# Designed miniproteins, single chains, continued (3), part 66

Each design is a single chain, and the fold is of that chain. pLDDT is the mean over its residues in the fold that is shown.

## One batch from the design tools (miniprotein)

Design m10436
Fold by ESMFold2-Fast:
Structure m10436 (fold): chain A 69 residues (1-69)
Amino acid sequence: MTPDELEKIGVDNFIEKMKEYVKKYKPSKIVISLTLDGKVNGQVINRLRTELPVPVIYPGVGGMPRRAA
């Protein structure tokens, strides 16, 4: 399964699961730490920020140098 297929199919499921966790645990914030690129992109993070009532923080670690230039 390619990362693109996983992201396309899994995006809605991932967001729905995050909403469920927020409702159940009521965290003050969510911190996402990624060591692998291509599984969760900036669009997914942006959707979490718009859909969830709590701050979503990603430290930017593991970002590829593609954004450097």
Scores: mean pLDDT 60

Design m10437
Fold by ESMFold2-Fast:
Structure m10437 (fold): chain A 87 residues (1-87)
Amino acid sequence: SDEDALALLRKGLETTRELVEEGKRAKEEGKEEKAKKLYKQAIGTAETLIATAEVLAKTADAETQARLAELIAEAERLKKEAEELLE
């Protein structure tokens, strides 16, 4: 169902956020290679979430489309943060 799909995407967004935070902790501990791997994983997860949400938006009602748009925006913000942290 759309609600189940949205819940799964929200869980993926939570996981993406956790990867960014774990990467920051690894960097603070001087674990540069671990931090880079975690940031790359966060970018990949965010890209998958954006692609999946865009596909779901094609057949979703207006309310679900609005929720998916917010999720896409949040995933794009996390992706940008992880990309900037890789620099």
Scores: mean pLDDT 89

Design m10438
Fold by ESMFold2-Fast:
Structure m10438 (fold): chain A 100 residues (1-100)
Amino acid sequence: VLELVRRAIEITREAIELIEKNAPREEIIELLNEGERLVEEAFRRSTDPEVRRLLLEAGASLSLLAMSLSTNSISREQAKKRLEELLELLRRTEELLEEL
């Protein structure tokens, strides 16, 4: 679980960098979809209720952001802010897992 969360953190950071470099939305969406798969796998493997709650929230955030980018209903600046919020959420999940 911890390694899956750490990989999701790396992907979230990569997505932020792609936004800053004005990369195509399709590349950003592909990374977000990969992050969602990692978070869903971490959720399936997790037994701690608080970890599962945080992962469910992270997965929903990734899914919503990918949808918003695909429909052009969010700006790149807003997407970056959402990703930074997601990064904090994933960091909290990582810290909780390290304490278990």
Scores: mean pLDDT 85

Design m10439
Fold by ESMFold2-Fast:
Structure m10439 (fold): chain A 75 residues (1-75)
Amino acid sequence: MDPSVEEFIKKVEELVKEAEELKKNKEPVEKLEEILKEAEKLLELAKKVLPQPYIDYFEKAVKKIRELLEEAKKE
């Protein structure tokens, strides 16, 4: 795998983990919104360089962060 592809995947996985921790710790919803924005921006960059299977994986990761944000808004 190209090192840049590995870095994109690693970064999105770190953003998912950070979002899960923010929700678990009941941090302000604005922090989750910032993580989602970073993940969406990273997805747009990834669409230019990653093969489709990795794009599909990335989109699922962004969806997970979005779902965590929606759940946090309900508290």
Scores: mean pLDDT 79

Design m10440
Fold by ESMFold2-Fast:
Structure m10440 (fold): chain A 82 residues (1-82)
Amino acid sequence: LVEEARRLLEEAERLLREALEALRRGDYERAVRLADEAIRLAERAARLAREAGDDELALEAEILAGLAGIVLGVARLLLRKA
């Protein structure tokens, strides 16, 4: 569980970095997709970390999900304005 949660968190971090890069390039549709996927993986990581009793890892995953949510919101706003 801890190993799986850590792997999912690492993948979510990678997706968030790619979402930020897409956002910087003006590829708002890609940024939305990547940020949304990062949120889902981070939420799954948080759940697995809580099941394993790793409160620190769960908090890290919840923070990442929150950051990805902000990126998703920004990308959606910019996508609508085009």
Scores: mean pLDDT 87

Design m10441
Fold by ESMFold2-Fast:
Structure m10441 (fold): chain A 62 residues (1-62)
Amino acid sequence: GKEELLEEAERLGVLGAILASEGRLEEARQKFEEAIRLYEEAGDEKTVERAREALERYLAEA
């Protein structure tokens, strides 16, 4: 259901943050983009916006 999509998206976002902290920026980007796609599928527009902001923030700090 939608809750399972949100949980998977959250896990991908956490993995993306870890990869970004390790300097693995392209892999981090891919995980954040996968998370954003799942949030969009779940219909949570506010979380999509926050996930996009997180992606920009983590990549800018590299």
Scores: mean pLDDT 78

Design m10442
Fold by ESMFold2-Fast:
Structure m10442 (fold): chain A 60 residues (1-60)
Amino acid sequence: SREELEELIREAERELVAESIATGKVYTREDAIRRAVRLARERGFSEEEIEEIVEMIREG
């Protein structure tokens, strides 16, 4: 569902925020896309769902 896609994006952003705090580096939109795509594939999301995740991040 869209809620599952939104939760995955939030989880990717939580990981990137934690890394930013640890390293002092700011993450980019492309970093967010890369992290969300990696997590989605690891969790068995379809290619169609991954495409929607990418669009959601680009539109946000």
Scores: mean pLDDT 84

Design m10443
Fold by ESMFold2-Fast:
Structure m10443 (fold): chain A 65 residues (1-65)
Amino acid sequence: SMAQEAARNGAAAAEAGDAAAGAVTAHDLKISGFIPDERAEEAVRAAQAGDAAGAARLLREMAES
């Protein structure tokens, strides 16, 4: 689906060190209802804390589910 593709692309960007791109993707997925609010909030919080790897992991899990 387009949402899964977006999550995969966001995870790849965060894995490359772009935590801000990961945060934007997680926020968009929350608004679209693709993922539960708590998962989206965890991904945003990880990215904002500079934990790009944590944000990438959460987004990757959402893309793979």
Scores: mean pLDDT 68

Design m10444
Fold by ESMFold2-Fast:
Structure m10444 (fold): chain A 87 residues (1-87)
Amino acid sequence: MAIVRLVLSLIILAIVSAQIYLISKQPWFSHIPPSLQLSITGSLWLLAAIAIILIFLQKYKLAIILSVVVSIGIVLFLIFLSIMSVL
């Protein structure tokens, strides 16, 4: 089922690139040190690469779980920052 692997890989890449784009549009992102910016974007790309490798190894459940956990973590982080900006 090569098509399923390709589609899942593209979806993961699309989600990660969208998340990086959304984060880079936040006003606070330009104010943090470049090393921290690189760490944030690099970590997201590294997690995407691990998920794609797991899909290639036919570990679909692990790849899906990893992708979901990372997505939830990013959403919670953005919610936390929104709350902190209001308080």
Scores: mean pLDDT 66

Design m10445
Fold by ESMFold2-Fast:
Structure m10445 (fold): chain A 76 residues (1-76)
Amino acid sequence: RIEELQRKAAEAEAKGDYEKSGDYYVQLGEELWAQRDFAKAAEAYRKAATAYSKANDFGKSDEALQMAQAADEMAR
């Protein structure tokens, strides 16, 4: 599941579909959060934010950064 989401995110990024790449990284972050792997969840959310920024979707990018910050705090 996690490996599938990473693969789909990379595939979308390679095709220039940054919006879809961001969506997959958010899903990856949610799965990692559910497993209480907050450090990796934060990394996934930061990758989502970068992808959304490349797609010029700054609203979703900001949301992903907020989720990354929350995950970083839980990882402490």
Scores: mean pLDDT 84

Design m10446
Fold by ESMFold2-Fast:
Structure m10446 (fold): chain A 75 residues (1-75)
Amino acid sequence: KEAELKAIAEEALKRAREMVEKLLEAGAISEEEAEELKRIAEEAARAIAAGDFEKAARLNEEFVRRAQEAVARAQ
């Protein structure tokens, strides 16, 4: 099961990074904001791999909130 959690975490991180790169390429967020979002995604992935789903959920909420704030600032 630990190996399965690691695989899920890796997939989630890959998707989050792809989303951040797309937002950066579109000019919707800054390079600094992209690095911050990637850091949060990495921490969330580590939480999933460790089976800490409460921490992972909180970090995913922070990721979404910060992405929304970044896009709003780009307006």
Scores: mean pLDDT 82

Design m10447
Fold by ESMFold2-Fast:
Structure m10447 (fold): chain A 67 residues (1-67)
Amino acid sequence: HMELKKKADELEKKGDEAEKSGNYVEAIRYYTEAARLYKELGDLEKAQRYFDRAVEVAKKLIEEQKK
């Protein structure tokens, strides 16, 4: 209902903070949740943007674990 946009914005910010602190697993989770909420809100541009960001962070995580 109400607050859905605020929740999406909060998840986006949590994703950004997690990425900034090097917690890539949490960043992926928050960006993915934010993207889903933006999609539910009909903001397809933001949904795609944060889904793409989650994918890029996941790629970095995989490459770092690869040694």
Scores: mean pLDDT 82

Design m10448
Fold by ESMFold2-Fast:
Structure m10448 (fold): chain A 68 residues (1-68)
Amino acid sequence: DDELQKKLEEILKKHPELAPIIRDSIADLAAGVSLEEVLERLREKAKDKVSEEELEIIIEAIKKHYEE
């Protein structure tokens, strides 16, 4: 969904430090780490850097990537 991707890009422009965290999450999924474990790690790393709403957008983007 282009809308979800655009929201994620805006969050990354505001918080560029999230880019390596998201990249690591995608790499972990590719390596066979469970979605649940990856999302727990992501929440722990990002929860002090972004709002709850921004964190949920990131999580939805990761879930969408995993399902494809």
Scores: mean pLDDT 79

Design m10449
Fold by ESMFold2-Fast:
Structure m10449 (fold): chain A 69 residues (1-69)
Amino acid sequence: SSALAETYVQVGKQAAAAGDYETAIASYLRAIELDPNNAEAWANLAEGYEKLGDRERAREYREKAQAAA
């Protein structure tokens, strides 16, 4: 459901704020699995990969965020 996807986005944001990008990415992936149209989850996933130095994957997920918005 959309509400459950939003819960995973919030969990991911808390993990990212703590610097735990591995947990953040896992939470954002659960959010998009539940709601592939969640642009916020895609955008945050892109930021997570950017923080880990994976610029190409970050770019791909940013494009998905724009398509979902």
Scores: mean pLDDT 86

Design m10450
Fold by ESMFold2-Fast:
Structure m10450 (fold): chain A 65 residues (1-65)
Amino acid sequence: ATEHLEKGKELMKQGKYEEAVKHYDKAIELDPNNAEAYRNRGLAYQKLGKDGEAVKDFKKAYELE
């Protein structure tokens, strides 16, 4: 879980937002209560222009805090 979250963050720094989403998907699959993974996936979705998906992930992150 932590390794996929960190890899996603690294990919975000490289501008590889679609690949970052895939790693955040895996982090969430391994730990569905990981608010940080939802928050970071939401940020990646914003970078991709997927604002609807981003809002859902930010809301889920808020609910898990």
Scores: mean pLDDT 85

Design m10452
Fold by ESMFold2-Fast:
Structure m10452 (fold): chain A 95 residues (1-95)
Amino acid sequence: SVMEKAREYAREILKNNPSVKAVLVVIVPLSEAAATLQKIEEILNENNYDFFYDVRVIDGQAVLLISLHEIPSEEVKKKIEEIAKEHGGEFFVVE
């Protein structure tokens, strides 16, 4: 499944990048990817989180993999979950 592959990608990032403490996984329709990423970037910047991201495309879905050097707060996780849901998507965190 797209979700299973997304989780595998996130785990691989964590294994290969010791500085990364959490990967935010957002799965949205490809058409929603840019708008979703922009809103997430805004939230992360407002909360002073440094990040890098990777985008994978699977069966018309965009898998946004956002790597953080620290575990995000529960408040920030909730805001990102709301953004993903607004754009018809799914969100989870891999730590």
Scores: mean pLDDT 89

Design m10453
Fold by ESMFold2-Fast:
Structure m10453 (fold): chain A 60 residues (1-60)
Amino acid sequence: SAELEALGKKYGLTVEQVEGALTLVSALPRDVAVQYLVRDMGLSREQAEELVEELERLLR
């Protein structure tokens, strides 16, 4: 997906990592998903919160 590639470039993640983030956002409460993205992908809390908001928009 061109959207996932664009998100990967924006946040310094591979497409596979963005797909993993999308799965976490779809399955977990927002605050838990943010914690996982910070821990596993090395994002700042602000970057993780922004990515979650963008991924939630894609899931709607």
Scores: mean pLDDT 85

Design m10454
Fold by ESMFold2-Fast:
Structure m10454 (fold): chain A 54 residues (1-54)
Amino acid sequence: SGEMGELVRGTLIASGMPEKEAREISKKVEEALKAGDRAKAVEILRQGIKKFDS
């Protein structure tokens, strides 16, 4: 859903991720959710956070 994509994007930006990267990750997460692949959406988000927060 669009709401989830915006939430993910905002959270990533607040954690210090650059806006461009946050947008790309949130877009991929939303695409996975639209496809019904919740596990893939979680993995995309986890890998994105790990890249910038670790």
Scores: mean pLDDT 77

Design m10455
Fold by ESMFold2-Fast:
Structure m10455 (fold): chain A 57 residues (1-57)
Amino acid sequence: RPPTPEEIERLTAELRELAAQYEKSTDPQKQAEIRRRLLETIERLQRVNDARDAFEA
């Protein structure tokens, strides 16, 4: 299904929040968890963009 603009905005907002938390965190375990979530969110956003372009192009 084509992704909604809201889904893209939500993922982008989560990515920005996670990046800010990563920079503020000095705890290695928290940084590892945040980094994992960042990578997951990046992959999800990339899949959403790929799906949009593949079906709309």
Scores: mean pLDDT 74

Design m10456
Fold by ESMFold2-Fast:
Structure m10456 (fold): chain A 110 residues (1-110)
Amino acid sequence: KKEEAKVKKEYYEQLLKEYPDSPRVWIALAEAYLDLGDYEKAIEYAEKAIQMGTGVEKARAYLVLGRAYLKMGDREKAIEAFEKAIKIAEQYKGPKSLIDEARRLLEEAR
């Protein structure tokens, strides 16, 4: 729900001041902005998480990036982001749920 997303956003914005080097916090903020419908900020925060993150965290950041581009109607950028999410998640043996979600979204973006 949007109210829960707003509370999550405020919490992680405060946490980011303490832990600016945590890709997990950037991913959580990107997800919160996505849930709030602020796709431009979701993209900005996901891109920062991609720059800082490695392995499964980077794959999660690409998943959020792709979802934001899908919501904005940029199918080509969404497809590229989902393909990168799948490749990284498979390389680092990420959770099956993450790979399955990325594959589902990739087919939706086709």
Scores: mean pLDDT 85

Design m10457
Fold by ESMFold2-Fast:
Structure m10457 (fold): chain A 57 residues (1-57)
Amino acid sequence: VTREEAERRLKQAEELAATSDNPEIKRLVEQAKRAFERGDYERAVALADAAILMAQS
């Protein structure tokens, strides 16, 4: 996973979280942001993807 891939996934998850009233989605996005800030791009993508899946389920 590249930094650019993680950034794209995180941006998508953030956009979905902004239009959702589900606190679990917002929590996953916050965790993904913290992983990204630490340079853990694999974890950031996994958490962002979990948020995206939950928002689109």
Scores: mean pLDDT 81

Design m10458
Fold by ESMFold2-Fast:
Structure m10458 (fold): chain A 55 residues (1-55)
Amino acid sequence: GREELEKAEKLARESEKRAELEALKRDVTQAPNDAEQARAAARLRAFLREVLAES
C-alpha cells in the first residue's frame, strides 16, 4: 500500500546517500596528502551530522 511505496522511496533515496558516504570514506582513507584528507574528513563529518540528525 502507501506505506510500502513510502518505504521504497526512502530506501532508494538512502541508497544514493550511502553511495556518497562510501565515496567520502574512501576520500578520507585514500587521500594523497594531509590537506586533502582534512577536507574529506570535514565533508564526511558534515554529511554524517546531517544524516544522523534525520534518523
Scores: mean pLDDT 74

Design m10459
Fold by ESMFold2-Fast:
Structure m10459 (fold): chain A 81 residues (1-81)
Amino acid sequence: MELSPLELSVLKALAAFGPLTARQLATLLQVSQSTVSRTLRRLEAKGLVERRVGPDGTTLYALTPEGQALVEEEDARRRAA
């Protein structure tokens, strides 16, 4: 599966901080909310991210089990032990 650096950064942020809004991801990654929204749409299409509705009706994005596995694999490769 081919991931851009931004797609991988989104997955890592979700793995580190749990479910996040598109606005929170935009702030953390120092990119526009439009860029994050497009990236999240691609990741959702790949089955790596899912949308959830919070108790207040806010849309949150979370890793699927497949997304978690991919982040763990990439982190293991990059941490080199």
Scores: mean pLDDT 79

Design m10460
Fold by ESMFold2-Fast:
Structure m10460 (fold): chain A 69 residues (1-69)
Amino acid sequence: AEKKAKELIEKGEELKKKGEELKAEAMAKLKALPDDAPIEEITRAIGDILRGIGLEFEGELLIKKAKEL
């Protein structure tokens, strides 16, 4: 039980960190884009932000599940 909880916490923390890094990088990219940037570049940056948010949420759920064990 405790070992499984630790593995879930470690995986969850890894995903949260990866998500935070991806989100921060994508947000910085979006802010750096010129006003006349192609819609494709804007959409790509937004997509990366959403992916980062998804990873953060997945990590949070894994950590929450570990606390229930």
Scores: mean pLDDT 84

Design m10461
Fold by ESMFold2-Fast:
Structure m10461 (fold): chain A 94 residues (1-94)
Amino acid sequence: SMADIENLGLATAILLQEVRDLAIKKGAPQEVIDELAEMVRRLVGLINRGEITPEEIIEALERALELPVVQEDPELRAAAEKLLAQARALKEAM
């Protein structure tokens, strides 16, 4: 449902904000910190316009999983993988 996609989009934006906070604490490159902020802004914008899709959520989570700060944090990695599985399931159900 659209509500399920919106809820997953919001959960993804929250996760990306947590990833950004960790990236700042670990002294990640400014480009990575800025990219994460832009990803959050984009997802929130899509949600607010009723334009959020499972594909947008999948792309954001796949990018987050490539980041060293996520790969080195088992809890963030597990959270991202769980949300990614949920996003893929929603896409298959459409």
Scores: mean pLDDT 89

Design m10462
Fold by ESMFold2-Fast:
Order: C-alpha cells, then sequence, then structure tokens
Structure m10462 (fold): chain A 70 residues (1-70)
C-alpha cells in the first residue's frame, strides 16, 4: 500500500538523517535530491523507485566507508 511504502521511505530517511554528520558535500547533495524525489512522488511506482534509490545510496555509502577503512 501507499502508506506502507511511505513508512519504508520514512525509515530510510531516519537512517540517512542519523548518518548526515558523516556525509560529504556531494553525498549531502545526493540525499537532498532523493528527498525532493520523495516530496514529488504521487504513485506507488514512484515511491518504489525512491525506496530503491535510497537503498542503493545507503549500499554505496557503506561500500565507500569500507574502502576508506582499508
Amino acid sequence: SMEELKKKVDELMAELDARRPELDEGEQQAYRSLKEKYKNAKTEEQLKQVIEDMESFLRALDARRARRAA
């Protein structure tokens, strides 16, 4: 449902907001773009795309952090 998809986005945004202090300038710009996509999402298909994009962003963030630790 639309409400379940919005709940998922809110959970992903909460995780990204908690990690905001560790984001570089480019990562912060990318996150702002994802928030704008969410704000403009009017269909379940658009919300699913936002979820996918946010999950991909988190995976890429974790991969970049792992490489910096090595």
Scores: mean pLDDT 83

Design m10463
Fold by ESMFold2-Fast:
Structure m10463 (fold): chain A 64 residues (1-64)
Amino acid sequence: KPKLVLVLGDDEEKARELAEMLKKEYGADGYLVLLGVTVEEAREIAKKLELEKGYEVILARAPK
């Protein structure tokens, strides 16, 4: 089952750095960065990716 890291944040650089770290830590196949998205919206996107693409999604929030 493919693994995907999904990071939400307000700062693209910080979110990307966290996503790269988590991708390496969890051995994920890829990552996505979501900017200006609420936690609820990110959870909906994660569920959609799990249902439609069969990903195991690791959801995290980047520091401000």
Scores: mean pLDDT 82

Design m10464
Fold by ESMFold2-Fast:
Structure m10464 (fold): chain A 68 residues (1-68)
Amino acid sequence: MSLEEVIEKTIERVRKWLAENPDATDDEALEAVSRIVAEIAKEYNLTPEEALKVQRAALEEYDRWRAA
């Protein structure tokens, strides 16, 4: 699986969690995003650089949710 595909799967997991938790606080949402990224990094054996790219994509999705 390519890094792009891993990023897309991460975004899907973040979107699903946010959709299931519309009243989540910033702290709860950021903890969930961090947990999802950590799970993805472990599952796909990502390098630190790849994990950082995934983390950035996940945080961008959180920012979009927060702005909506």
Scores: mean pLDDT 83

Design m10465
Fold by ESMFold2-Fast:
Structure m10465 (fold): chain A 59 residues (1-59)
Amino acid sequence: MAAAEAALAEGERAFAAGDYRTAVRHYAEAVAGYLEAGDMESVRRVAARLAEALRRAGL
């Protein structure tokens, strides 16, 4: 199951809705899933989105 891809999609949906705290949670799940898969390019891309969501969430 593409759990990392599903988490990324949920994170992007939350980010677009302005729910940055929820986006942080889903992006963190996506990063963990891509790390387990060894997909370092996706890790790097999602980590950048996670950092932006953290800044916007005030975390």
Scores: mean pLDDT 83

Design m10466
Fold by ESMFold2-Fast:
Order: structure tokens, then C-alpha cells, then sequence
Structure m10466 (fold): chain A 57 residues (1-57)
């Protein structure tokens, strides 16, 4: 499924952004409860990337 491929790609991007955030800005790293919030930059970036990839279909 193309949608599955898009979700996998977005997940990879999010994982790399989480690693970068934790490495570069550890004091601003969100708590576990906050990590699901759509307003968090990593989640927003992942959602925006999903939209971009869907438009390329």
C-alpha cells in the first residue's frame, strides 16, 4: 500500500528528528506524556511530510 510506505517514511523522519532534538536540545526534550501532542515540532513535521508525500501520489 502506498499509504503504508508514506507512514513508514514519516516514521523514519520523525525518529531522526527525535534523535536530533534529544542530542542538540536535551533541556527542551518533551516528557513522555507530551510526545503525542500534535503541536510538538517533531509531530508537526511528520504530519507535514505525510501531506507532502500524499500530494505526490
Amino acid sequence: SKMLEINIEASKIAAEEWKRWQREEPREFPSEDERGDATIPVNKLANERIEELEKEL
Scores: mean pLDDT 66

Design m10467
Fold by ESMFold2-Fast:
Structure m10467 (fold): chain A 71 residues (1-71)
Amino acid sequence: SAAAMQEMVERGHRLAEETARALVEAGVLSEEQAEEFVRLARELAEAVGAGDMERARALAERLRALVEAAL
């Protein structure tokens, strides 16, 4: 259902925010990198929720590159 998909997207948003916060606290990401992480992760969740798998793949690759650059 649409409601179940929206709940999944909202859970993705919360997980992204929690993950970014933990990574900043651990000294892995700067606050600026964490903001970009959350932005990309939210866009990824939205793309998945919309069934746009091509866009989701591109966003996942950008998110991976951001994390790799931070390490």
Scores: mean pLDDT 81

Design m10468
Fold by ESMFold2-Fast:
Order: C-alpha cells, then structure tokens, then sequence
Structure m10468 (fold): chain A 71 residues (1-71)
C-alpha cells in the first residue's frame, strides 16, 4: 500500500514540474500515472480510505484530461 502511495506522490510531483515547464502533454501523462497508482492503492484499502483514494484518482484524471485538451 505505502509503496503505491509513494509512487502516486512521485508522479503527481512530476506532473506539477511538467506544468511549471509548460509541458501540458507530459503533465497529463504523469497525472494519469498518479491516478493509476491511487486506484491500485484503493484496491488494497477499504472504507473511508478507499473512497478518498478513488476521489483523488478521479480528480487527477479530470485534471489530466483538461491539460491534454490544452496541449
């Protein structure tokens, strides 16, 4: 679980760095990766934690979609 959350955080950070560089395509790709790791972490979770992880993944996917439209 912790390893998946760490990977999600790493990819989210890379997404932010790509945004700062104006690379919307890379930002979208990294945020999608982060969402995938959060979804995997949610599979290993239950209750409120699972709901929070799925919500974060959904938010990141929506954000990635918008950046892909700007690329």
Amino acid sequence: LEELLQKAEEYAKKGVEALRAGDYKKAAEYLEKAAEYLEEAAKLSEGELKELLLKRAEDLRKLAEKFRELA
Scores: mean pLDDT 83

Design m10469
Fold by ESMFold2-Fast:
Parts: C-alpha cells; structure tokens; sequence
Structure m10469 (fold): chain A 92 residues (1-92)
C-alpha cells in the first residue's frame, strides 16, 4: 500500500535528480524513463497491486542503472554513490 508507494516515489525523485546531474543525453533519457516506471509502480502500490518483491526488483534495477552511469563516466561518482546509498536504504 502507501509505504511501498512512498518508497517508489522517493526512488523516482532520486533518479530525476541523477538525470539533472548527467551530461549524457541517452543516460538522462534512460533515468527519466526509469523514474516514470517507478511512478507508475507507486500508483499500483497505492492500490495494493504491488508486492514487496516487485518494489525490491524496481529499486535494484534503479541502482544498476546508476552504477552503469558511474562506470560510463556520465553520472558524477560522488552523487551516484549517494543516490545508491539512499536507494539501498529504501530496500530495508
């Protein structure tokens, strides 16, 4: 319900901030598309249509995308690492 929806909305906000920090157009687009997917997931979670496992999978996918951006040099390492820590806190 609401707790799962909150976690997904917070993750979407983190990804939008990462998109603003990225200088790579393709990475910005991928981050924004993933943020939109998380927002849709939050709407479904608010209706009780999402499991804890679904949220975990979505958060892990978001973490992997940020790690990819750091490795490619298109997301600033310090900001990306902070974003990953915040997303990992949402997994707990």
Amino acid sequence: GEELARRLREAAEILRRMAEASTDEEMKERLLEEAERLERGAELAAKGEVTEQDVRSDLLRAIDLIREGIKAGVIPEALGREAIRRLEELLA
Scores: mean pLDDT 88

Design m10470
Fold by ESMFold2-Fast:
Structure m10470 (fold): chain A 86 residues (1-86)
Amino acid sequence: SLVEKLKEKILEKIEEFEKKIKDEEILELLKKLKEAIEKGDIEAAEEYLKKIIELLKELGKEELAKEVELTIGTLLGLLQMALALE
């Protein structure tokens, strides 16, 4: 149940950022991140998240990069922890 709730919260946050971001490369990475979360591929999700944050910083979107890290990044860390506690 906690794992399911964390997945849902991550997907909700991804959808919020999809509405704010206009860059097609970052939108494609958000789509891949969403698919990885839905599949439970946490390793792939972590890699896509890192690429999204790096690209946002390269585009001068430092504040948005920090928001992604503090929201999706935090929730992904909690999901990894919840999965390890079985």
Scores: mean pLDDT 86

Design m10472
Fold by ESMFold2-Fast:
Structure m10472 (fold): chain A 87 residues (1-87)
Amino acid sequence: MKVEEARRLVEEADELAKKAAEAAHEGKYEEAARLAREAARLLREAAELLREAAREDPSLLPLAEAAEEAARRAEEIAEILEKKAKE
């Protein structure tokens, strides 16, 4: 259940990240920042769910670690876009 929920959050975050990249290419940095921040939030939720699942099944530790790294990178991208939106 938790792993399936995390997968859905990752898929939703990936779609938002693609929209954020498209908005950034169009110079719509405020919209890009908003979409990127939403994607980062969903990836962080997914990472937390996978970390919890890894406590019950240690074979999931590499997946949880990968999700945490993805969340961190998404958070960094959101910060960059938020700064660009301010000019």
Scores: mean pLDDT 84

Design m10473
Fold by ESMFold2-Fast:
Structure m10473 (fold): chain A 84 residues (1-84)
Amino acid sequence: SLQFTRDQLLALALQSLIAYKITKDESFREAARRAFRELGYSEAEIEEIEKKSIEELLREALRYAGEDTEERLKEALEEIKRFL
């Protein structure tokens, strides 16, 4: 019963995939794949997204979350480093 905009759901899907790449926890990968399928992505498109780097995924996630600056990308990468 949570209503997300397409952009909010896409940002959440990308964030889940980033979490998977950082933690190696398969549950985040499953969550990301489910969200991408709900958004209408094909399995082939999801596979191509999964091949992207953390930086590329984070740049896309920030754009769809309403943050679209190189400075914000740098801040988010530094924050992620604190959890590695």
Scores: mean pLDDT 75

